# Ledger of designs, part 1: designed miniproteins, single chains, continued (6)

Every score and structure here is a prediction.

Each design is a single chain, and the fold is of that chain. pLDDT is the mean over its residues in the fold that is shown.

## One batch from the design tools (miniprotein)

Design m20001
Fold by ESMFold2-Fast:
Structure m20001 (fold): chain A 60 residues (1-60)
Amino acid sequence: AVEEIVKELKEKGLEPLAEALRDAYEEQKASLETILNSMKEGGPATEGEKLALELLEKYL
């Protein structure tokens, strides 16, 4: 898991690398959450959008 990799890197004195990895991961997750929230606010218009919304809510 990303959390475990971050901890190991910090323990080995590679804290800037650990922080960069965490930031990259959180940015990707935040982007997906932004898409999810946009679909929730606008409301899913198609059956495909409804399925995508349900899957994102389940796995994010």
Scores: mean pLDDT 71

Design m20002
Fold by ESMFold2-Fast:
Structure m20002 (fold): chain A 61 residues (1-61)
Amino acid sequence: AEERIRRVTKEGQSTLKNEDSREELERAGRVLLTAVREGLVSEDAAVKGLRDHAEILKARE
């Protein structure tokens, strides 16, 4: 769970040109990791959310 969320966050960050966008995605990754650990969301839902957020951030660059 944790390894996959960290990997997806890093993969998303590598597609982003803007430092602020990379930092925003890292913060989102930490929030979602905590939510998965607390049983609030599934790992698959967190991964989808991170990928969707990365695409939104990329579109804004």
Scores: mean pLDDT 81

Design m20003
Fold by ESMFold2-Fast:
Structure m20003 (fold): chain A 99 residues (1-99)
Amino acid sequence: KEEELKKLLEKAREYIRKAEEALKAGDVEKALEYAQKALEYAIKAAELAKNKEAMELIMEAEAYLTAAQAFYSLGDEEKAKEYVRKAIELLKKALEILE
């Protein structure tokens, strides 16, 4: 349903906003958590829409979040933040395609 897609997009945008707020606060752990939630909703939205272009951007964002988590685990918070920002930008582009 188109209405279900709208709710998934709203949730993805909500978590993108929370991730950006966490990045501004320097809270890398919360930024990673919120970005991961945004990714989960974006995947569901792209699957429901059957949009390959959006899914490709979302899968690229997943790769950046995986790298960000690895950098955070190694104590490289600046690299983790950089890669979370890259993931968020890709998710934003994917959500624009799904509108």
Scores: mean pLDDT 89

Design m20004
Fold by ESMFold2-Fast:
Structure m20004 (fold): chain A 112 residues (1-112)
Amino acid sequence: FEEEVKKDPNNAEAYLKLGRYYLFQGQYEKAISYFEKAIKLDPNNAEAYLLLGEAYLSLGQYDKAVEYFKKAIELDPNNAEAYKLLAHVYQLRGDFEKAEEYYKKAKEIEKK
């Protein structure tokens, strides 16, 4: 993955793969840096915003996680996983009514 970035520094997908690798390793700040690079190259990539939100959620930065999950939903409104993650953040913040609303939305999308 680091070799892919060195060979093609304008490859947004290579940055996403590297970000996912660091996210899996628990290196959340490195993951965020690579997802931000992916977004600079491809600002309409819903997956990059979803993964950025997951990294912020892992750091306990719930406001930023909500922001990026909402951005992912704006770019890909049929992504049930983005609604589930948004619901999970609201549940962690103690907003159980919003959490339930977004879980219902995710189930509705999954039925399509």
Scores: mean pLDDT 83

Design m20005
Fold by ESMFold2-Fast:
Structure m20005 (fold): chain A 90 residues (1-90)
Amino acid sequence: SLDEIIQQLKALLQKAKALGDTTLAKLIEDAIKIVEEIKKNGGVISEEQRFELEVLAGLLGIRAGVYKLIGDDESAKLAEEAVDLIDKVL
């Protein structure tokens, strides 16, 4: 459900904040905002919301790759889990 996805994204947001990764936290926060708007609209996804979520998933995917290159496996995992949750909305 969208409620479960929102709760899981919020858990990832708290973990990103605990790591001090403000950019990762901001991307997850932006995803939460869009998913909450979709929920408010009865689960109907606009083309604009779909595009915004696809862009966020792409940015998170790129960041996950960069985290792996620098050995930040914990941040990589958070970014990958956020992508998986966004993909469940799309």
Scores: mean pLDDT 92

Design m20006
Fold by ESMFold2-Fast:
Structure m20006 (fold): chain A 60 residues (1-60)
Amino acid sequence: SMEEEEKRKKIIDFLKEIAENYLKVTGDEAKVEEIRQVIDELEKTGNIKEALERISKILL
């Protein structure tokens, strides 16, 4: 549905903002690149749960 597509887009935009803010605060380009790879995979698969689990592991 259009509502599910809009929800995925909002989550992708939110993760992009996290990546940008993480880079500004930490300067950790390697971890930011890992976050961007998760975002790219989420855009391809739509698997929100997998993306959030991977982001949590990168940031911890």
Scores: mean pLDDT 82

Design m20007
Fold by ESMFold2-Fast:
Structure m20007 (fold): chain A 62 residues (1-62)
Amino acid sequence: SMVTEIIGKGKKMTLEETKKRLADLLGKEVSQEEIDELIENAPKGTKIFLRGNKVVDYIIPK
């Protein structure tokens, strides 16, 4: 199975907001619009791993 990595580049969301949102999204399918919003707004260094459209793992920057 192919896993896709996406990396956060924004500063709009706090680390706490990002942790809560990604915990809620874990194991769920996400839209391309939601992926784009997460890339733009999640803190720099946030990594999200997708299998197809499903969030399978994530890393929050320390």
Scores: mean pLDDT 78

Design m20008
Fold by ESMFold2-Fast:
Structure m20008 (fold): chain A 66 residues (1-66)
Amino acid sequence: SAVEVNDEIEKEIAEKAPEVLEELGRLEREAREELHSPVRDEERIRELRERIDELKAELEKLAKEI
């Protein structure tokens, strides 16, 4: 995964905001499947990357507030 979160911070976020981690995992899996597709949808990959980056920023913000 391209998302790097410290194990300790990840556990705290999983307790307080499990939905954010779950959604991020889902989007990462979807992006991985798209990258493995023989007919790559570059627009879809870009859209997924942008959403993943937004959720990563949200997770970093949550981690700093903890």
Scores: mean pLDDT 71

Design m20009
Fold by ESMFold2-Fast:
Structure m20009 (fold): chain A 76 residues (1-76)
Amino acid sequence: MKKVVLKVSGLRSLEDALTVKEEVSKVPGVYSVEVDFDKGLVTLTVSEDLDIDKVIETINSITRGGVQLTATLLSV
């Protein structure tokens, strides 16, 4: 398993952070999701075989209160 850190922009509430955690947890090969709302960081434990672009696309598909969320890979 590998640890991945994403920067997520557009998080405006704890509910937005919970939505990200729920949707990302549904992606096959994601084992754990931690969301740091104050820093806008999402830390994942994932399968070595997981295409991280699937997680990024999942986050980028979320629109909350008219704001589209955007994820950027910081570290693997």
Scores: mean pLDDT 81

Design m20010
Fold by ESMFold2-Fast:
Structure m20010 (fold): chain A 55 residues (1-55)
Amino acid sequence: MKPDPAEVQKNTEEEKIEYALKYADPRFVTDENKEEVLERAKELGDKAAIAVLET
């Protein structure tokens, strides 16, 4: 259902940012969007992503 993160890594920075916001993936977080990605991770209950983003 969600795109392969390895394929997203080859995409534009804008697409990586959108992927991070949609799926709460900390690998594509930026200083500007990490608060929104953290809120998304909390909505999804992704404990691993929350732990990485709160460090």
Scores: mean pLDDT 73

Design m20011
Fold by ESMFold2-Fast:
Structure m20011 (fold): chain A 73 residues (1-73)
Amino acid sequence: SEKEKLKQELLEKIGEILRLIGEIEDLKRELEEAKKQGDEEKAEELEKEIKELEEKRKELLKELDEIDKKLKE
């Protein structure tokens, strides 16, 4: 059924969001270590990667909201 497909998509998006949260937190820890070591190049690379993952998380949250709205229709 269509509802079962939407539920599967919802679970997949939740899984992706949880993975991204974990990756972002890990990279934030790596960023703090790079800053402590004075590795400016590493810090800049990590900040860029964190920003890209945070934008992806925002996009997935919007997709999650759209799926939730469809399930309530």
Scores: mean pLDDT 86

Design m20012
Fold by ESMFold2-Fast:
Structure m20012 (fold): chain A 66 residues (1-66)
Amino acid sequence: MKLKLELVGPVERSIGVVLRLIGDENTEVERVGENTYEVTLKGDKETEERIIEELKNDPAVKVEEL
């Protein structure tokens, strides 16, 4: 599954989200704009649902399912 991630919070919080995703073996992260990333989820359904829920509940980022 692919997600579009937009950084909307303070840089200190937003970059922390990106670095956490880059360190996760269940994700592949590609920068597609200055504050926009595409995230490919590679885990099982439970892992995908957890990551999506965490991102949707973080005020530093906006997430859209592609």
Scores: mean pLDDT 80

Design m20013
Fold by ESMFold2-Fast:
Structure m20013 (fold): chain A 61 residues (1-61)
Amino acid sequence: SLEHLRAALEALRAGDVAAALEHLTRAASLPADEQAELFDLAETDPEKAIALLEERIAALE
């Protein structure tokens, strides 16, 4: 859901990768391939994960 995407974004901005991954897991609106990419980027490139989450949230509003 949009709420879980926003919560994941805030967790990443705070540097809490574990909380971000938990929220991404609960975001039922994410396709499996997008979820996998965000999971990888949250751990390997958090700045890119933040940018993609911001774009995704903007597209859903």
Scores: mean pLDDT 79

Design m20014
Fold by ESMFold2-Fast:
Structure m20014 (fold): chain A 76 residues (1-76)
Amino acid sequence: SLIELLEQLLEELEILEKNLENLSEEELKELIKQLEGTLKQLEEFEKQTDDPELLKKIEELKKKIKELIEKIKELL
């Protein structure tokens, strides 16, 4: 289901967060671009759904992505 896919993405982001110290400056910069792109896609999807459970999961994922971007910026 879509909710399961969003939950899997959350788990992947948590694993990625633990691996940030092993990434080069260039890889960290590229990761920010990828995360910002994902955030934009989630914002567009959020506009297209009225499912409360799905909206809640999207908000959780957006929050995690924003927190991760800030952590990466602190490493640069």
Scores: mean pLDDT 84

Design m20015
Fold by ESMFold2-Fast:
Structure m20015 (fold): chain A 67 residues (1-67)
Amino acid sequence: MSAEEQLKKGEEAFKAGDYDTAIKWYEEAIKLDPNNARAWALLGAAYFHKGDEEKADEYFAKANQIA
């Protein structure tokens, strides 16, 4: 499975409101492609929706550093 395929599965879970499953897919995408700024941004968004603002800010900062 490519990073793009993992991101798509994560986005489907995110749209369904399953942020835990979305986080899992985004983490796998990042393991495969750590320079994917979009994956870091999506991970931040998922944590933000879970109410974990500290992790969200950390991952958004990482996305901005790569982009």
Scores: mean pLDDT 83

Design m20016
Fold by ESMFold2-Fast:
Structure m20016 (fold): chain A 62 residues (1-62)
Amino acid sequence: SFRPGDRVVAVKDYKATRPEELSLKKGEVLEVLAVIDDENVVVQSLATGRVGIVPKSVLEKL
């Protein structure tokens, strides 16, 4: 289960399909800002500062 403040890594590339989503590269490190539902979180990229919604399925907790 993901929580705000969690550090996570993208386990694969993800291409945003909606304007509110964030595209990710495999190996990108992010922080969870909010949990929306069972499938989705709001994250911020530590490298770029970009914020957006991504599926939990493309992330692993550090």
Scores: mean pLDDT 87

Design m20017
Fold by ESMFold2-Fast:
Structure m20017 (fold): chain A 90 residues (1-90)
Amino acid sequence: AEAAAQAVAARVAAAYPGELSPEDVARARRMAIGLLTGEPVVDPSLSPEAQALWEAVMRAVTKSRGRLSPDQAVDTLGRIFDLKKATPKV
């Protein structure tokens, strides 16, 4: 899962060039591990909207399958980082 999580984090960083700090990339890697394995992940200290989406995604992942594909993880993390920039209708 670690190699797949690193690849997911790299794809998210490439999709948002110049918008992710090294701390955001490290956070994306940790979150990708949770999405790929269904393991509990520490609260990422996101905006309330991004945190709500993250919690909803993790509940769905653990209840339904316990994991996402790498492509699904990239899409999910991209949406979470978009919400960190805060538009109410994204």
Scores: mean pLDDT 64

Design m20018
Fold by ESMFold2-Fast:
Structure m20018 (fold): chain A 64 residues (1-64)
Amino acid sequence: SVEEARRLLDEAEKAYKEGKKDEAISLVNQAERLLTQAWIEDPDNPEVREALARLKELKKKLGL
């Protein structure tokens, strides 16, 4: 769900800030899987679009 993906992104941002890069990457990958599915099911959902934007920014910071 989009709610679960947003929680994973919050956890990933925290892990990144704490220097836990491998954990942050794992959480980002989990969030991406959920958001991809949510986008396929409802591409007009603004919460999904905002979460995907957060995902892209965090991936850039992690070198993904």
Scores: mean pLDDT 84

Design m20020
Fold by ESMFold2-Fast:
Structure m20020 (fold): chain A 82 residues (1-82)
Amino acid sequence: SMEEAEELLERVTKVTREAVRLAREAGLPSSVILEAEVIEGMARIAYGVGKAANDPEFAKEMLEKMLEEAERLLEEIRELAA
């Protein structure tokens, strides 16, 4: 459902925002912040496409991939910040 896709988008946004916060606090390069912003942008685009096409399965599949990328980036940032 699009409601499930919206929940996934909210999860991606929370993870990418945390990634940006930690990267800024750790003084990491702007390229790391760019990666987080790209993931969030792609997630928003995927949700928008799924909504416009009335294709919740497409939105969910893409958002699950974006969530995996966001969580991977956050883990990498945590390792670099430690």
Scores: mean pLDDT 90

Design m20021
Fold by ESMFold2-Fast:
Structure m20021 (fold): chain A 75 residues (1-75)
Amino acid sequence: MEEKRKEYLKNAIENREELLKLLTSPDPEDQRVAAEALALAGILPKEVAEKLLTSPDPRIQQIALGYLSYRKLKE
């Protein structure tokens, strides 16, 4: 459990710049992978998450909504 979290966080932090770049990709698969990884690591910026709510991809919308709901509870 703890090992999986550490690995995910390390991978997301190391690849943060690449993941943020993938969110601007025209490929919806790249956008999904990036959104999920950034959200799971808790490093998805609020402004970017709000922008993802306007995505035509329901999977991306769901990821953004879940992340924003979690953040709101912590504020």
Scores: mean pLDDT 70

Design m20022
Fold by ESMFold2-Fast:
Structure m20022 (fold): chain A 58 residues (1-58)
Amino acid sequence: MEPVSPFEEVLREEIKKLKGKPLSLEEILELYEENWEKLDEVMRETVNRIKKAVEEKK
């Protein structure tokens, strides 16, 4: 298998651990924030959009 980015590897492992559990947008946001420095620009934009969605639901 081709080498994966450090963030993709971490995300894949966390998804395995949470498999079968319902994930909220807040839980996904926390996972991304823990790995923020490993995210590329596109993923960071995605996280910012998730933040807006979570904040608007409050």
Scores: mean pLDDT 63

Design m20023
Fold by ESMFold2-Fast:
Structure m20023 (fold): chain A 67 residues (1-67)
Amino acid sequence: GDRGAIGLGMQLAMKNYGVGGGTGTAARRYALALVDQGLSAVEAGEEVLRNGNSRVGRGMLEGARRS
């Protein structure tokens, strides 16, 4: 589901793009809030990429593609 895709994306951002835990936690909370507002995991990942953190957003979009 969308929440699971966000979780996978966060793991990929930390592993592949060197995102720190604190930055990762804030970005994950933001993405989950967007999903809770009705956005898909792809839409939330795109929003994080544009207006949040580009490394986290890249990981989230990769997670959505793999989910």
Scores: mean pLDDT 76

Design m20024
Fold by ESMFold2-Fast:
Structure m20024 (fold): chain A 104 residues (1-104)
Amino acid sequence: RVDELVASALRTAEVFGPEDGLLHAALQAARLYVFEGDEQAARDVIVRSAVEIGVFTKEEAEKLAEALLNGDPEAVREITKHLSPEVQERLADIARAVAEARAR
């Protein structure tokens, strides 16, 4: 499943650009974590997709995965400040949704 989700994010990046591929990966990882509880698989989807798309180093991708899965929109904005403002806000919204889902 992780390989399939990473491949899907890479296909999205090829068609729509690297930022859309990253958004696709983040959303699929958030869904995997929230609905299936598989934090490691969710982390692997974010890290591998972000690195293979070429938008982050492994270290920065690991920080992004932590911020997203911890539901920390402020940390997401700080890590993604070099991406477009629209993508920063959409990634922060994913983190917020994760926080809301984890609270209940």
Scores: mean pLDDT 85

Design m20026
Fold by ESMFold2-Fast:
Parts: sequence; C-alpha cells; structure tokens
Structure m20026 (fold): chain A 82 residues (1-82)
Amino acid sequence: KAALLATAAGVLIVAAEVSYELGDLEAARADLRAAVELAEEAAKLGDKEEAKKLLERVKELAERLGDEELAKRAEELIEEIE
C-alpha cells in the first residue's frame, strides 16, 4: 500500500510538471497538492525514503509556481519524516 501511494504521488508530480510546461498553473497546483497528501500517507505507512524524494520534487516545482504555502508544507513534511 505504501509503495502504491508513493507511485501515485510520483505520477501526479509528473502530471504537474507537464501542466506547468503547458501553462496550466491551476492543474499543476492541484496535482501537487494531491501528491503531497499521497506522499504524507506513504511516509506514515513506512515508505519514508521515497516520500522524502517525492516531497523534495513537490517543493522544487511549488517554488517555480510561486506557491509559497505548498513549498513550506512540503518542507515541513520532509522535516517531520526525519
């Protein structure tokens, strides 16, 4: 289950990257928010290393989008997992 959630989060991050390149910033933000929720759940179920990597990718893309709230949320979750 944890690995499946991490995989789903990764797919959403890729979708967000594509949406960002196409200029669909709303779709990119929505997919990143969903990816954060899935990565957080994956970490709680024990897939901490993969969840941290996914959250780092979310933080980077959120910073590019100017979504400071989402970038801070990802950083907080990375610190919590450690």
Scores: mean pLDDT 82

Design m20027
Fold by ESMFold2-Fast:
Structure m20027 (fold): chain A 89 residues (1-89)
Amino acid sequence: MSPLEELFARAVTLALEFARAHGAERPEAVELALELARVHGAYLRGELSEEEAREKVIELLERLVALAREAGDERLAEEAERLIEELRE
């Protein structure tokens, strides 16, 4: 797996973890996890370039940070921020 594929898989996993913890009270958490999974799948199928996929994943992770902070899940917000930093490098 390429380093970028691994980072995208981690983003999906993190969003899914948030959706499992908070999705009952926050439908946006489920929607975000589905959107991240869609972007990851499109990238794996060659439908998105590496740059397009990176840009979309960063945007979705920034939304995940905001939702996690609203939910009081600081650990998940910090992990998402760290992943954004890794994707920007």
Scores: mean pLDDT 85

Design m20028
Fold by ESMFold2-Fast:
Structure m20028 (fold): chain A 62 residues (1-62)
Amino acid sequence: MEELVEQARRLIELAESLIAKGDTEAARMVLEKAREIVSQITDPEEREELNARIDELEAKLA
């Protein structure tokens, strides 16, 4: 479980870096993978926090 949380955080950080570089297509793909991993997290508090971060980054892409 903790490994999934770490993987999701790393993908979120990667997406943020891609957004900063202007690679919005790659950022969207990475955020999609992050959401898939987050959906497997059973801790509702950690899942909600990670989904909120993904939502903020997706809003920057809109």
Scores: mean pLDDT 82

Design m20029
Fold by ESMFold2-Fast:
Structure m20029 (fold): chain A 71 residues (1-71)
Amino acid sequence: SEAEELLKRAEELWEQAVEAFEAGKYEEAARLTEEAGRLAAEALRLQGQDEVAEKVEERARGLAEKLLELA
């Protein structure tokens, strides 16, 4: 399904974000974290989980902002 494809892409981006963070690439980690959160939220909205999607997206943005402060 489209939701499953989006979640798989979100997981791949999250793994890349962790790798970027471990490498000290905080700006890249922030970008990847925000993108992963957006795709995960889109997948959740397709499943009718709008409230959970908003929370996931908000938390991803908050984490990305904190990562940018480390850059």
Scores: mean pLDDT 87

Design m20030
Fold by ESMFold2-Fast:
Structure m20030 (fold): chain A 66 residues (1-66)
Amino acid sequence: MSVEELKKKAESHLEAAEQALQAGDRQTARDHLIKAAFYAMKLFDKDPETAEKLLERVHELARRLA
């Protein structure tokens, strides 16, 4: 999986998590945040700056779940 593919997948899951949160679907939001974090962490070794920004977004949305 390329750097661009990892970034795209992480961003897709972050967008889906945000939509799920707006709908009040906390379980779906949590599932998407876990997937977003997974792809962002895989990106960390190759593009740490982008990975850090994605993980910050995951953290922000996760705080809204807590």
Scores: mean pLDDT 84

Design m20031
Fold by ESMFold2-Fast:
Structure m20031 (fold): chain A 55 residues (1-55)
Amino acid sequence: MLTADELIEKIKEGIKNGKSIEEIVEEISKTLPEIKSFDELLEYITELIEKEVKA
């Protein structure tokens, strides 16, 4: 299971390696097929952070 921190690091590494936002989303969609756009990715990360802070 990917944590919010793992997803954020994956985005950072993608950007650092010159990948587009679309390519990063595509890689994440392989693990989380419900995430098909950058907006959905941000929503998912926000929900994970909120759950972690509330735990």
Scores: mean pLDDT 77

Design m20032
Fold by ESMFold2-Fast:
Structure m20032 (fold): chain A 76 residues (1-76)
Amino acid sequence: MPEKVLEAETLVSFARMYLALAKKLKEKGDYEGAKEAAEKAKELAEEAKRIAEGLDEELVKEAEEIIKEAEEIIKE
């Protein structure tokens, strides 16, 4: 199912971008912006994990790592 793998890869890529943005905003003291970006990263990574489950274990692990890091920023 190349379409689903590509979709999950795309979602992981966007989730990583939002997670990077969240970390950068937190470093600058924009805690509200950091939480919003982290929430978006978590949403995208959770969707990627759902799509990748049973298809690509590496993508599932990458998505779980992004979710964990995003949750740390959200909870602060």
Scores: mean pLDDT 84

Design m20033
Fold by ESMFold2-Fast:
Formats: C-alpha cells, structure tokens, sequence
Structure m20033 (fold): chain A 57 residues (1-57)
C-alpha cells in the first residue's frame, strides 16, 4: 500500500510538472494497468486522485 500511494503521488507530481508521459508510466506501474494510450493529463490526474482516495478510505 505504501509503495502504491507513493507512486500515485509521484504521478500527480509529474502532471503538475507538465510531464504527462512520466505520470502515465508511474500510474501504470502503480496499478498494473498498461492501457493509458487514450488518456490525457486530466484523466490521469483524476484516476490517480480516485485511487489515492480509495487507499486512504
């Protein structure tokens, strides 16, 4: 759980830094889901926030 939380936070930080590709890679690595080709920065940010909230609650 700590590793997943860290990677999801790093993905959000990458989006904030303008690095969408790094954010997609970190999110895919954290969730084990490689299918992110159609996702934009907004979608990755939203999905990462939802995943982080699920881990907290």
Amino acid sequence: MEELRRKLQEALDAIDAGNVEKAKELFAEATGNPVLKDWDAETVRSAARVALRALEE
Scores: mean pLDDT 74

Design m20034
Fold by ESMFold2-Fast:
Structure m20034 (fold): chain A 65 residues (1-65)
Amino acid sequence: MEKQKKVEELNKEFRERFQNAKSLDEMAEIAREVAAKAQELGLISVSADGTTTGVPAGKPMKAKP
């Protein structure tokens, strides 16, 4: 249950930052940080078999359509 508490704290912190964000660019930076921390906590698991819909942050590779 420790991850649940970490998620709660992160949500509180990032919610305030999102609320104070005035531009899409600022929100994008915050969203990137949230995604990184969520992956670190294991809340979201991106796998090669399940990431065909979109790419994990930043297009690390080129795919042929």
Scores: mean pLDDT 62

Design m20035
Fold by ESMFold2-Fast:
Structure m20035 (fold): chain A 59 residues (1-59)
Amino acid sequence: RPLTEEDLENAGKSGPAAGWMAKEAGDVELARKAIQAFRDGNYEEALEWAKKGAELAGL
C-alpha cells in the first residue's frame, strides 16, 4: 500500500508506524531514529526519519 502524507504525519506521532515503514525499507536504523525523536517529543524530526524510510521502501 503506498504511503500518504497522512501516514507519514501519523508515523511522526507513533513509533510503531515509523518502525513498520523502516522494516519495509529494510533499514532498522531509520526506525530507531524515528522512535528516538518521537520519545524526545521532536515530532518534526521523527516525521523526517519516517519519510526517509518510506522513500527507501519506494512508497
Scores: mean pLDDT 61

Design m20036
Fold by ESMFold2-Fast:
Structure m20036 (fold): chain A 55 residues (1-55)
Amino acid sequence: SMEEEARRVIRERLGRVREFHEGQPGPMDAADAEELRRLAAGVAAASRYLTRLDE
């Protein structure tokens, strides 16, 4: 389902970001910035979808 897919993507992305941040606390590269922006958008969309279901 789209719910499971959204949650899985968010979890996987957050895990990877955490590893990167802990291993490389230095300045963020452009690729990382783009990935975080995409993650934020995906989280917002998933949150809206889940909220609609729980109406």
Scores: mean pLDDT 66

Design m20037
Fold by ESMFold2-Fast:
Structure m20037 (fold): chain A 61 residues (1-61)
Amino acid sequence: MDSPEQFRAFLVAMLRHELATNSPEDARKSLEALVAYAREHYPEVADEVEAELRRILDEAE
């Protein structure tokens, strides 16, 4: 994952996998960890990633 776009797509896929295989509570915990990881490695897209992941979690509820 060398580009911010690939990285964002990877994190979105990770959260969607958690929602498909685990509970929404587990997915929420995963979201916080994924956002922290994004802020560490790609801070320029971290806010957009957080917004996308929270939108996906809201859709699941």
Scores: mean pLDDT 77

Design m20038
Fold by ESMFold2-Fast:
Structure m20038 (fold): chain A 68 residues (1-68)
Amino acid sequence: SSRLRERQVTVLTTAAGIYFAAGDYDTATRLAQEALEIDPNDKVAISLLEKLAKQGNKEAREILEKLA
């Protein structure tokens, strides 16, 4: 259901934010990408990927380039 999908996205983006704060940018990028696979327009996941790309994460930048 749409509400379960929303909850899955929230769990993934919350975990991505925690790994980002811990400096694990590769894991944070993977989790944010998984959230976008469920909801391609998720603003939190996109914002996290922008922050990860600014930190120099190449995979995050490549994911954002595919969204543009």
Scores: mean pLDDT 87

